Designed miniproteins, single chains. Designs and how they scored, part 19

Each design is a single chain, and the fold is of that chain. pLDDT is the mean over its residues in the fold that is shown.

## One batch from the design tools (miniprotein)

Design m634
Fold by ESMFold2-Fast:
Order: sequence, then C-alpha cells, then structure tokens
Structure m634 (fold): chain A 82 residues (1-82)
Amino acid sequence: AEEEAARYVAHRAVAAAPAEEIVERAVRERGLSRRRAEEARRRLLAGEPLTPEAEAVASVALSLLSEEQRAAIRAEAERILA
C-alpha cells in the first residue's frame, strides 16, 4: 500500500541519485551527521522500512533528480504496487 510505495520510491531515488551529493545535502539541509546520512542511504538501498532519517535522505535524493526521473519513479511505483 502507501508505505510500500513510499519505500519503493525512496529505494529508486537513492539508487538513481549521486551517492556523495545525497550525503552532502542531507548533512547540510537536514542536519544529519555524515555517518547517519550514509547509514540511512544504505538502508534505503536495501529496501528497509522508512525511518524519519531515511525519509529525509529519500527527500534529498528525490530533489537531486530531474522532474522526468521523479515522474518515472512514481509511475513505476503505481504500476508495481497498485
């Protein structure tokens, strides 16, 4: 359902966005330590459940993607999980 779709979107976003940019922006914009940002990114790549830190990292990853990439990921989530 919604949580499953959110996890899928988060996983795809961190896989598509540049790893170092995700971590750097999570540290700068969300106040995470580098270690916590890297841990959250790794957990999202593994498809683990969303924590607040993982949601923050996923949001940063999505912001690094083009609108076309974001639209494609949303469409994938709707097709696979709907």
Scores: mean pLDDT 82

Design m635
Fold by ESMFold2-Fast:
Structure m635 (fold): chain A 97 residues (1-97)
Amino acid sequence: MEALKEFGKFATKLATHIKDQKARDAVGMAAVAALAAEEGNEEVARAHAEEAIRFAKESKDKEKTIEAIEELKRKAEELGLEKAAELLEEVIEELKK
C-alpha cells in the first residue's frame, strides 16, 4: 500500500489549484507536517505545523485556507494515516481560535 505517496500526490494537486501564495504555502507546510507526523518525526512535524499556521493566518481568505487543510485531513483519514489526521486536526483547531 502506497498511502504516504497517495497523500503526497493529493496534497500537490490540491496546492496546484490554490491561487493565493500564502494559502498554497500553508497547505504545503501542513502536508509536510502530516507526513512527518505519520513517519514519527515529531520535531519536523511541529516545525512545519507552526509554519502552516503562520502562513494560513497571513492568507487572503483564512476560512478557505482552513477548508483546504480540512480536505488534507479527510484524505489522511481515508488513507488510514492516523497520526497525520491527528496533526491536521490540531492545526485546524489552532486556526479556529
Scores: mean pLDDT 87

Design m636
Fold by ESMFold2-Fast:
Structure m636 (fold): chain A 73 residues (1-73)
Amino acid sequence: MFVELEDREALERQKAVLEELWPTFTPEEREQARRTVEFAEALLNKDWEKVIELMVEAGRPREQVEAEIKAFE
């Protein structure tokens, strides 16, 4: 699910939901949830280098990700 990038309260609500569901997750799902939160926090902080790194780790080509992120700077 997408987090509202400018809304810190929306991110905190998402974290609370993830914490409640955490015991039902597999190790792979927990890692995915952790990366999703880290990505949302990087977007809120406008840490584009971290956003690029996380998207590349998710399997996207670095060149494509860098081109897309430059549009948001």
Scores: mean pLDDT 70

Design m637
Fold by ESMFold2-Fast:
Structure m637 (fold): chain A 68 residues (1-68)
Amino acid sequence: DKLVDLVNEFLDRLATLGKNVDPAEAQKIMNAAINGDAETAAELIRKMGKKTGAEKLGEEAADKVLSL
């Protein structure tokens, strides 16, 4: 599943950068991806990017999700 793969790539990149990721918020993004809801996944990705101080990474990941 390309949407799930893109979400996992985003979350892995945040972890690699030492960002503090709320597990409950990460699960909400993953649930949207599993349900095929690209628009909700992209919105939650952008929100997480802003909260973790990785806004540009979040915007890039959201754009990839919406380009599927």
Scores: mean pLDDT 85

Design m638
Fold by ESMFold2-Fast:
Structure m638 (fold): chain A 69 residues (1-69)
Amino acid sequence: SMEERIAETVARIRAVAAELAARGASLQEIGLAMAKVAEEAAEGQSEAERTRIYAALQEVLAETAARLA
């Protein structure tokens, strides 16, 4: 399912972030790098697909903001 694939992808990203932090990367560096990768993934897409990608990203950020409040 999409939920299972998202959970697996999140776990992999979390593992990579932890490895980078262990090598001395700051949270700011990791966050900016992740944002650049997401931006590059969206850049080559059609306007409709970019809108879909940005909507999905905004939803994840909104859920995270609500969880941290």
Scores: mean pLDDT 74

Design m639
Fold by ESMFold2-Fast:
Structure m639 (fold): chain A 99 residues (1-99)
Amino acid sequence: MEEEIQKLLEELDRLEEELNKVIKDFEAGKISGDEAAERALELMERMQRITSELVSLLDKAGDYLGRSKVLLRLMALQTEVALLLRKAGKEVPEIKFDV
């Protein structure tokens, strides 16, 4: 269980790094707003899936502080995606988060 949590946290770290690259590439004019939006939304779906699995495992482990940290991290990442979509002139989808 702890090893699974560690692997998922490492995967979430990699997804965050990929999102940061998408933002930088868009700001540098290397990719279009359409391409940036598509990549950011794909990364958001993957981050939501990993976070859901992490929350389930942390609940089973009784790590409520770790659960809260992961949820706050997802909210921050969702905010970054929303800001990118606005800069690209795209509609921001409704961000739903079940606690």
Scores: mean pLDDT 81

Design m640
Fold by ESMFold2-Fast:
Structure m640 (fold): chain A 97 residues (1-97)
Amino acid sequence: SMQELRRRAYLEIAGVTLLGLNYKLLKEEYEKGLISKEEAIAGLQKLREKVRERIERLEELLRQTTDPTVQEELREALREAEELLEEIEREIKELEE
C-alpha cells in the first residue's frame, strides 16, 4: 500500500542518519587509537557497502512514491547518503596511502 511505502521511506531515511553516526564513531575510535588501521579500513568498507545498498533502496522508493513531500525528503536523504559515501571513500583512500 502507499501507507506502507511511506513508512518504509521514513525508516530508510532514518537509516541514513544512523549510517552517518556510525561513520563518526568509527573515525573517533580510530583517532583515539581504540582500533587499528586495518580494523578501521575493514569497518569503513562494510559501512561503504551499507551506504551503497541504502542509496539503491532510496532510489527505488523515490521511483515508487507519488507523495511530493516524501519525494523531497527522499531526495534530501539521497544527497546526504551520496555525500557520506564520498567521505567514506576519501577516508579509505587516505588510510590505504
Scores: mean pLDDT 89

Design m641
Fold by ESMFold2-Fast:
Structure m641 (fold): chain A 78 residues (1-78)
Amino acid sequence: MELQRRSQRLQQQIQRFREQLRQDTGLIEALDEAGRRSRQALEEVASLPPLEASRRAMAALADAVGEAVDRYLAEKKK
């Protein structure tokens, strides 16, 4: 029981830290969106050879991250 309670307390602390970080930067949300787009790209290219599928996923992830970062910087600049 004690280990369960310590695990739950740690999870709560991590969640609070992530919430504060999201409020402060927005970068966590941008990374989550990039991950989502990468998964979608993998599903679209599932028929391709593994190397090509990986390159497609990396390109989609890079585009998603770049767009999210640009949007974050534009909002912060104004």
Scores: mean pLDDT 63

Design m642
Fold by ESMFold2-Fast:
Structure m642 (fold): chain A 96 residues (1-96)
Amino acid sequence: MALSTEAQSAVVRAHRAALAGDYEATKEAMREMLRHATPEQVVDVAASLAAHLYAQGKEEAADILYRATVEALRDMGHEEAAERLPERFEQALADI
């Protein structure tokens, strides 16, 4: 799916923050992405990125990105999208 430049920039910031162990910066970047992308796009991108980080042995970064995305979705009122993240993560991990 084509993301806007703003949504793509937010994903890059979230990825870097998660790798740095910065939970709050990761959450803020995911909240910014939600201003430029649908909740479903955010879930799909976050699940895919977290699965790839996990597969690379970057489990702490994957966990930060996963949990920060769940909180960002809930903060923005997207409870149902937050509940779908576990299934999307499992599917993304199976596709690796």
Scores: mean pLDDT 85

Design m643
Fold by ESMFold2-Fast:
Structure m643 (fold): chain A 92 residues (1-92)
Amino acid sequence: KEEALKKVEELAKEAEKALKEGKYREALELLLEANRLAAENLEGREKLEAEAAARIAEAQLKVIEELGYYDKEEVEKAARETHAKLQAELAA
């Protein structure tokens, strides 16, 4: 559990770096992995919020994969939203 949460924090930092570099798809992929791992290791409300954040990232990545294109602004918004949710989950 403690080791898994440390990995979540590492993924969150990598996602923040990707966001700062404008790599929004990479940030979404990192945030999906981080929120899935958080959901497996958290309880109660924080677990449900991590699951919801993972679903947001997964849905956006699926749109990119299925359609072969994405709106950069929508992808950035989704990445920033899922990053903010992850930070809140880890602070609780």
Scores: mean pLDDT 79

Design m644
Fold by ESMFold2-Fast:
Structure m644 (fold): chain A 65 residues (1-65)
Amino acid sequence: ADIEALVDKYDKDGDGLIGPAEAAEVARALGLDLQKVHAALKKLDKDGDGLYSKEEVVEALKSVL
């Protein structure tokens, strides 16, 4: 499955930012461990604002696959 296309589908604003709920839905759609995905996203979130870029979500998902 195209991880980038799936992440794009859950980007509701089209601004390239994914919230934690959207990131969890992408992980669920891919059958991934939500705890591992959350840990990977937290590691990439420099600002601690809970918003992730599409690149950050894609890399987090790839790190768990």
Scores: mean pLDDT 72

Design m645
Fold by ESMFold2-Fast:
Structure m645 (fold): chain A 87 residues (1-87)
Amino acid sequence: SSAEQRRQVAALRDLLLEEARLLEETDPEMAAFLRDVAGILDAGLAAGLSVAELIARLEAFRASTDLSPRQARALEDVLALLREIAA
């Protein structure tokens, strides 16, 4: 259901924020990146966007941003999870 999909996206947002908190001292650049991704999810949820629209926004972010290999892998993992939620 749409409500279940929204709960799963919110849980993913919260996991990204927790990972960012844990990385704050050791990898502040990755922590900031995860907060940026979580912020895109949070803004989309607040705007009532579908999971498909959230995927499109993150794909646009990926296309417009010069990502490190580690950041690119993290974003692809997030996209994979969103695609599973959308299915």
Scores: mean pLDDT 90

Design m646
Fold by ESMFold2-Fast:
Structure m646 (fold): chain A 68 residues (1-68)
Amino acid sequence: EEVDWDLVREVLDDESAELLKRTNDLARAGAPHEEIVRLVEEFMSRYSPEELEQIEAEYRKKRDEALK
């Protein structure tokens, strides 16, 4: 799925959004899968489970509004 990076920057701080974008760029460049997984785990470890659920809910809500 195509990621709306503009929307991601609205729900994440700049540093976290940059980490996620860097992970995506590396995946597109064909970086080793284990390196991508490590970066994803690092990103997820920055937030509590509650914060991750809230970020995901906000992202989905904004995406849903954009599709109206």
Scores: mean pLDDT 74

Design m647
Fold by ESMFold2-Fast:
Structure m647 (fold): chain A 58 residues (1-58)
Amino acid sequence: SLREQAEEARRKALEALNAGDGKAFGDYVRQAIELYRAAGDEERVRELRKEFALPEDF
C-alpha cells in the first residue's frame, strides 16, 4: 500500500540520518511525505515534519 511504501521510505530516511547521509535523508523524507499525501494521510505528514524538525519549505 502507499502507507507501507511511506513507512519504508521513513525507515530509510532514519537509516540515512544515522549514517550521516544528508542527501539520502532528504530524498527519502520527501518520498515519504509524497507517499503519505498520496494515501490521504496529512496527520502522518505533520508527525514526520515534527519528528525530523523539518523547515516549512521542505
Scores: mean pLDDT 85

Design m648
Fold by ESMFold2-Fast:
Structure m648 (fold): chain A 100 residues (1-100)
Amino acid sequence: MPAPPMSTSQQIQQIQTITSQITSIFNRNSSSYSSSRQSQITSLLSQIQSLIDDARRHGLSPDIAQQIINSFNQLSSLTSDNPVMQRLATSGSNIGQQAR
């Protein structure tokens, strides 16, 4: 029998886990980035966390999912020099796409 699709709560939990992992890796390696790039990454991580909080309160709407996708895509571009962070950001975007 095919497995049921991932629930909205599971999608939000995975996005939160990915965001926390990226934040941890970034904090350990932040000194390797310019102050401008650090500010951009920190801003994007804060935006993603705000969107996760909104999704938990109001549900994962297509608009919130699209904003999460856009933020992870920007984060992936800013972290191309770090393969682990780039892969995590891509995974976040893919989960957002599945959520719509």
Scores: mean pLDDT 81

Design m649
Fold by ESMFold2-Fast:
Structure m649 (fold): chain A 96 residues (1-96)
Amino acid sequence: LSEALKAINNGDIKTAEKIAKENPDDASILFNLGLYYLNSGDYDKAIEYFEKSLSLLPEDSQDYAFTLGNLAAAYDLKGDKEKSEELQEKSNKIAK
């Protein structure tokens, strides 16, 4: 929803999280919260939101591949290189 994206853009993350809870089927809100937390250094929350976004996307879609790549980056930055490599390989296979 546009309200959630406005909240993220304004740094009002509590409002964005509330809207995400009220709209649990909106992959875009969940993905953008994942990006916010990734950029803020909260890799555990980034992983949580990217995984929720992935659960709503078709596994053969470009959006799924793109989200999976960002999830791989979150695991890499957290220090889980094995999981990051696994996820990046999966993303690359879908993106082909």
Scores: mean pLDDT 83

Design m650
Fold by ESMFold2-Fast:
Structure m650 (fold): chain A 65 residues (1-65)
Amino acid sequence: SEVSRLTATRILAMSTAFEIGGELEVVGDTLVLTVDELTPEAERLIARTRAEAAAAGLRLEVRLK
């Protein structure tokens, strides 16, 4: 269901934020991920999360602290 997909995507985004030491904020249809540094590993995890967000009809914005 749409609700299940949205919930799974939010959980994925939270897991990504935790793994890369970032902060996640949800603003409407946008997932805002704030990180201190964009390492190659962080960029890879962000790319995966962005693809899942797009599939769920959400946007992912990345901000540097």
Scores: mean pLDDT 82

Design m651
Fold by ESMFold2-Fast:
Structure m651 (fold): chain A 85 residues (1-85)
Amino acid sequence: MAEEVHIKAPKSAEPALPTAKELAEIVEKETGYKVTIELSDDESDLEEFKYGHAMLATTATAVEAGDDSKAVAEKALKLYKEKVE
């Protein structure tokens, strides 16, 4: 039962991309969700990337904190997915 999350990273997001990818790997390993980060040439994707990056950071922190915060992590993933559509 794996949910999928897709995040687009414009050129302006490149400095944050390595950190975002590491956070995505933590989320995938700990939750079983699939996270795909795609490079985009559209700078309008920056706002969605900011949401995705924040969601990944929140989720990774929550799952590392243990079972009590897993529901918060899953809710953050769901909210991001609903926002991106």
Scores: mean pLDDT 72

Design m652
Fold by ESMFold2-Fast:
Structure m652 (fold): chain A 79 residues (1-79)
Amino acid sequence: MKLSEEDFEAEVLLALGEMYLAIGNYYYHVKNDKQAAIDAYKKAIELYERALEVSTDPELREQARKNIEDAKKKLEELK
């Protein structure tokens, strides 16, 4: 299978978004730093939204949509 440059970029953006989601969870649950957690979750959402816009692969697009929904739910819990 030949991955397009766009789909490879989407996979990298999804992985970076997952890292920021984990950073947000660490700040919220371990450090009790609500503001740092909010900033990290917002960055994760931004990266996932970029992955969705760049990707042409249906499976990557669906993964991005699900990750955006999950990250937004976490962000709402911090308001």
Scores: mean pLDDT 84

Design m653
Fold by ESMFold2-Fast:
Structure m653 (fold): chain A 70 residues (1-70)
Amino acid sequence: SMMDRNRQLFSDIHSQVNDVQTNGSPSQQQQARNLLQQGDQIMDDMFNGNMDPSTASQQLNRIRQQVNDV
């Protein structure tokens, strides 16, 4: 389901953020934490019915790309 795909996508974001927190500069670590917090909010909004799963998927993909670019 799209919900399961979004859970996997968010899990991928967590893994990427953990990599940045281990190997990144303090500035990169802060940026990665901010992006993870945005991902948390998207997941929360989706589960509370404030955001449809397809919109959440698009926003999570954008965040994943932004974490890769940190």
Scores: mean pLDDT 89

Design m654
Fold by ESMFold2-Fast:
Structure m654 (fold): chain A 108 residues (1-108)
Amino acid sequence: SVIDEAREALEKGDYDKAIELAEKAPDHPESLVLLARAYYKKGDYDKAIEAAERAFELGHPEGAVLLAEIYLKKGDYDKAIEYAQKARELSPHDLRVDELLEEAKKKK
């Protein structure tokens, strides 16, 4: 599928190809997650936030994880904590969420 191809491109570090492929399925929550990750890796934080917010609104837990990561990277520790807490509620066994929450609290 185009989503599987986009994921493979992202894993290989081909962020431009991942964006191109994920944009072919823009209403799919997983495509929005892949778009957010690709933009984040490219340093396009505003576009990464837009895609991650939409993924979260569509009920994808990874959207909240990505928002926490992006806000942490931008130095917005209050929003990083907020989204890490939301991600924890949606995915209580995801160790990335606990690590993000601790890092955001430590840097605040």
Scores: mean pLDDT 86

Design m655
Fold by ESMFold2-Fast:
Structure m655 (fold): chain A 91 residues (1-91)
Amino acid sequence: SELEKRIREIRDGALALYQEMLKRGLPKDLAAQYAVSAVIAELKSLGLTDEQAREVAVEVLREMGYPEEKARELADQSLAALDAGKPLKIE
């Protein structure tokens, strides 16, 4: 479907952005948070639910090499930050 194609394009774009940030010397966790936050924002703009956006974000994080538990934690943090209207604060 066109929606499935667009979700794939968003995922692929996030992975490309992540790799570019790593090449520029950003720490892995910071690069991953930026890329995943962009994914969640774009998917929600397409009308996906928080649950659907979270699932895609977890898949993207797993493709970045995070184990499932850590991928879920990072996706939850990014979703909570977006829902609160706060910029991501990575310490």
Scores: mean pLDDT 82

Design m656
Fold by ESMFold2-Fast:
Structure m656 (fold): chain A 80 residues (1-80)
Amino acid sequence: GAAGLKAGLEGLEAGWRGSETGEKNKDIKAMLTGGSGALTGAMAVTLAKLGAPDEEAKRLGERGKELGEMGEKGEVPELK
């Protein structure tokens, strides 16, 4: 199933971009938010390659992308 792998790669890419944007702007929270997105995307890719259910890998990859996009905007996730 390619869906989880694709979502993971998209999350990784978005996370990297968010982290780079935060670093350029010297915004530590944005850097950490983007970095969290990249790590989450990388985990989704790893899970997809290990044969985890596509729904789980896709959900994790989509979360990574969301965090990456938040980092690019200088936003932070709500703490729960």
Scores: mean pLDDT 79

Design m657
Fold by ESMFold2-Fast:
Structure m657 (fold): chain A 99 residues (1-99)
Amino acid sequence: SVTFPTANEASGLSGPTVIEPGGATLDPAVAARISAAAEAALAAGATESEALLVAVRQVAAELRRRAEETGDPELQALADRFEAGAAAIAASNARAAAA
């Protein structure tokens, strides 16, 4: 299974954390679908980096949707970071495929 950092892990905090309304926590059903999509890619013969790209793109899309819905600048920043991460992984995968 593909493991994603939680909001607590991303913030570097340990122990019980009070998540404010509109916090950056993924819906468990969304997280399960993202993990299933990445696992399906791996089962279909995708590389770990290609499966990671599938997962990161879906996380970025969900964070962007929530940022647009809530107007939360923290969610906007997280969506931007995941979108940038997806672009970097995609560029790395393209370079590997071209070599």
Scores: mean pLDDT 70

Design m658
Fold by ESMFold2-Fast:
Structure m658 (fold): chain A 71 residues (1-71)
Amino acid sequence: MSLDEMLKEAKERMDKLIEEKQPRTLQEAQDVIVKVLNDFIKKYPDASLEEVGLVQQIIAERGMQALKERL
């Protein structure tokens, strides 16, 4: 799978969990971020450190943005 496909999948999964869980606190946002990242690592155990880092960055940015939009 290409890096672009991995990033798209991570964003879509993050958006889905944000919609379902509606995180209202930093802790709730972190729980969603950790779940998406763990699911990604389990699905792509051979992913490079750089690919994992980019996915983590995108997921964290999405979670933080959702909290800011609520404030």
Scores: mean pLDDT 79

Design m659
Fold by ESMFold2-Fast:
Structure m659 (fold): chain A 120 residues (1-120)
Amino acid sequence: SKEEEAEKLIKESYEKIKEVLGKIADLVNKALPDNKEAQELLKELNDLVVQSYNEMLEAARNGDFDKLIKIAEEFKEKVEELLDKILSLAPESVHAELEKLKEELKKIIDEMIEKLRKLK
């Protein structure tokens, strides 16, 4: 069904999202090891990922593709905002790698949104 296909897409996309987020966390922890604000932002980012994943799976299972797409779009915006805050704290030496990881993450989310729109 379209619902089962959406669940599979969400699960596969979130595995890729988690991989990129792991790289971001490693880079931030290395560059800003004692920065409490950076650690709180990483926690907010992880909590956002868990919340959005659960909300998207629920919307997919209910066949609510309009809600599913809205959750995914809001997730992308919130991820970008949190990563921009992390980038503002980071030393210039890691900005290029953080920007690269941010763009990689945005691309994964955009591809997920495009595929979900095609299922609607």
Scores: mean pLDDT 90

Design m660
Fold by ESMFold2-Fast:
Structure m660 (fold): chain A 64 residues (1-64)
Amino acid sequence: RYTSLTLVNPDPSKTVREVLKELFPDLPLENFTLTKRGKPVEIDWDATLAELGLDNYSGLIIRL
């Protein structure tokens, strides 16, 4: 199944890995897809949100 969330005012200094681990500590990273303004983005798990240009319009789609 799918679960979807929208990132609102994320901490730009945190890595994608850190943000997702705080939200979903028990899910493997392979199950996540980030979106920016409605389109999927390539994820570098160790890049910061600021480096990826992720803002308050970024969405998160999860496959379970």
Scores: mean pLDDT 67

Design m661
Fold by ESMFold2-Fast:
Structure m661 (fold): chain A 100 residues (1-100)
Amino acid sequence: SSAEEEVLALLEEMIRLAKEAAEEALKKGDVATANLFNGIAEELEEIKRLVEEGKLEEARLRLKHLKDYLKSILPLLSPEHQKVVEEIIRKLEEAIKLLE
């Protein structure tokens, strides 16, 4: 469906943002932040697999859990990393609505 195609595009953008943030953190020697963003990318790749398999209810639930987790850690991050996570949260909210 067009909604599934839009969700896949949002997931690909979020995966790219997370991987770019992980790479930049690693270049600065911030291994903990690199591991955090790599973990976000891995969860998003798993959610993408669920969408591709038509497991939309499970995908939606995992998007909601990831959003709640990211909101909980947001105040613990540097301002530059907060901006990346806030962008991911916005895209998660869009993807969740498309799967309603």
Scores: mean pLDDT 91

Design m662
Fold by ESMFold2-Fast:
Structure m662 (fold): chain A 75 residues (1-75)
Amino acid sequence: SRMEEVERKAREALEELEKAFEEGKFSPEDFLRAIETFKGQIEKAYEAGLLSEEAKRELLERLEELEEKVKEKLE
């Protein structure tokens, strides 16, 4: 379904963002901006009925974990 496709693409994009963080590809400030943008996109997709409540919760929890790791890198 379209929902399954959106959920899959969202998880793939999050995995790429997590990988980019581990690789040190962007500044912590750039990651925080990317996380905020991603959160907004998840909320909009959920409001549009393109994400399940479970997928929204999972993705936001993972983004919160990533955000905390990024903030730990700020001096």
Scores: mean pLDDT 83

Design m663
Fold by ESMFold2-Fast:
Structure m663 (fold): chain A 90 residues (1-90)
Amino acid sequence: MEANRRLAELLGRPLADRPLSDEERAREKARLMLTQVPAALARAREAGDQEHIELLERVREWLERLAAGEMSLEEFQARLRELQREFEER
């Protein structure tokens, strides 16, 4: 709850006098996407879509690492390209 309050306040405030870096914007997007992953994962589990569950779990791990600053935006994009390639091979 507290983290969501801070995020809502930050989104409602004018951004800092300087523009955000690409990595700072990517981390903010990753945090927002992480709030949506549990709902998407629950829907996939209800549907019994095991492939979709596995893909969401992998993306969740990468988003958590990106949000924590443990993964670069470039590495995250490379991993997403590999994942998209796996989807195309279905």
Scores: mean pLDDT 71

Design m664
Fold by ESMFold2-Fast:
Structure m664 (fold): chain A 85 residues (1-85)
Amino acid sequence: MKEIEEKRREAERRLEEERRWGEELVREAEENGTPREAAVAYSARSIRIAGGYADRITKEEAEELFKKGKEKYASHPELAKSLES
């Protein structure tokens, strides 16, 4: 029914919002010329989308996660993946 469409719109809208700022993080990481940083940015984005970490992560907090992961897990992208899990 139409009510389901409204609910689906909200869910899809949230996903798009998270995709947008997540894409920005990935873009910045790629511009830095390090694919590993892009992977970390993707991980941080996934955590937010899943809502399993902090439930609500601000764009700034996502950038902090990316920055932290970039520094600590630059040589270990698998660690960033483990944090995602």
Scores: mean pLDDT 55

Design m665
Fold by ESMFold2-Fast:
Structure m665 (fold): chain A 110 residues (1-110)
Amino acid sequence: DAARRGDLDLVKAQMAAGANLEAADADGRTAAHYAAMYGHVEIMKLLDPRLVDNEGRTPLILAIDAGREEVVEYLESLGFSTEGLEWRSLLEPLSEAERALVEKFGRPAP
């Protein structure tokens, strides 16, 4: 499993080959969940971090549970929390990172 190993080159090769990296395994986990759980920030930057597993856990929750501080800091910089994506822009303008995420992946439902 490329995302578990932190094999960034293999993940990029899979993306270039048209592989569906949003495909869930038997636990409902995507490549983003495994990259978060194993602390692979560079792989996380290529993947949609908003998807939940069969237990309703986001990649951020798995990174917190696994003690992956670099991934937690990255995802929190995008406005993610244990309750999902927190839109700080409800009271303030969207940050550049939040705006880029919305433009790339679309705005999640509240």
Scores: mean pLDDT 67

Design m666
Fold by ESMFold2-Fast:
Structure m666 (fold): chain A 56 residues (1-56)
Amino acid sequence: MEKRLEQAKQLEEEARRTYEEMARKAREDPKFADIYRSQGLIARESAKREAEKILA
């Protein structure tokens, strides 16, 4: 169980990095800013859900 907890934490950390990368891309490409921001938010929510599944 504890090993899975660490894996869940790493997944969330990776999602945070993805969120930051998407935010940066949104600033560089204003035309697709909406898409990048959406992707970053989805990645964070997806990771949270997946982390919960791993812990279940």
Scores: mean pLDDT 79

Design m667
Fold by ESMFold2-Fast:
Structure m667 (fold): chain A 66 residues (1-66)
Amino acid sequence: SVRRQIEEALELIRQGAPLEVQRRKVAEVLGQALGLSPEEAERAVDTALSAGVSLEQILEGIRRDL
């Protein structure tokens, strides 16, 4: 379930997991939600971060649009 994956990603952020672990998990969730390849998902996350969107905001956006 994408909702379960979102909660797992949010928990990693709350626990202060290494940024690379957080980013990778968020990219996996985004890829599953939007049907993107791993490379496309990572690029989409990097683009969002460059635009000032946080990892938590990306996850909340996916959760609200489910």
Scores: mean pLDDT 85

Design m668
Fold by ESMFold2-Fast:
Structure m668 (fold): chain A 67 residues (1-67)
Amino acid sequence: LDELVQRLHEHLRQYREHLRQGDLEGAQRHRELAEQYNREATDLLKQQHPQARGIARAPVEEQLVRE
């Protein structure tokens, strides 16, 4: 689970870097990967780690727009 959350954050960071450079295709790819990892992490949280629910509960879109 924690690895999925870490990869989610890494792809969100990559998304911002690609946007900064004007690479919209690269940014889109990282955004889709981040959304996929977020869905997997939230599913696992329901089954394994209730204490981690707050970490993966926030939507990916909100994190991407927050800048």
Scores: mean pLDDT 68

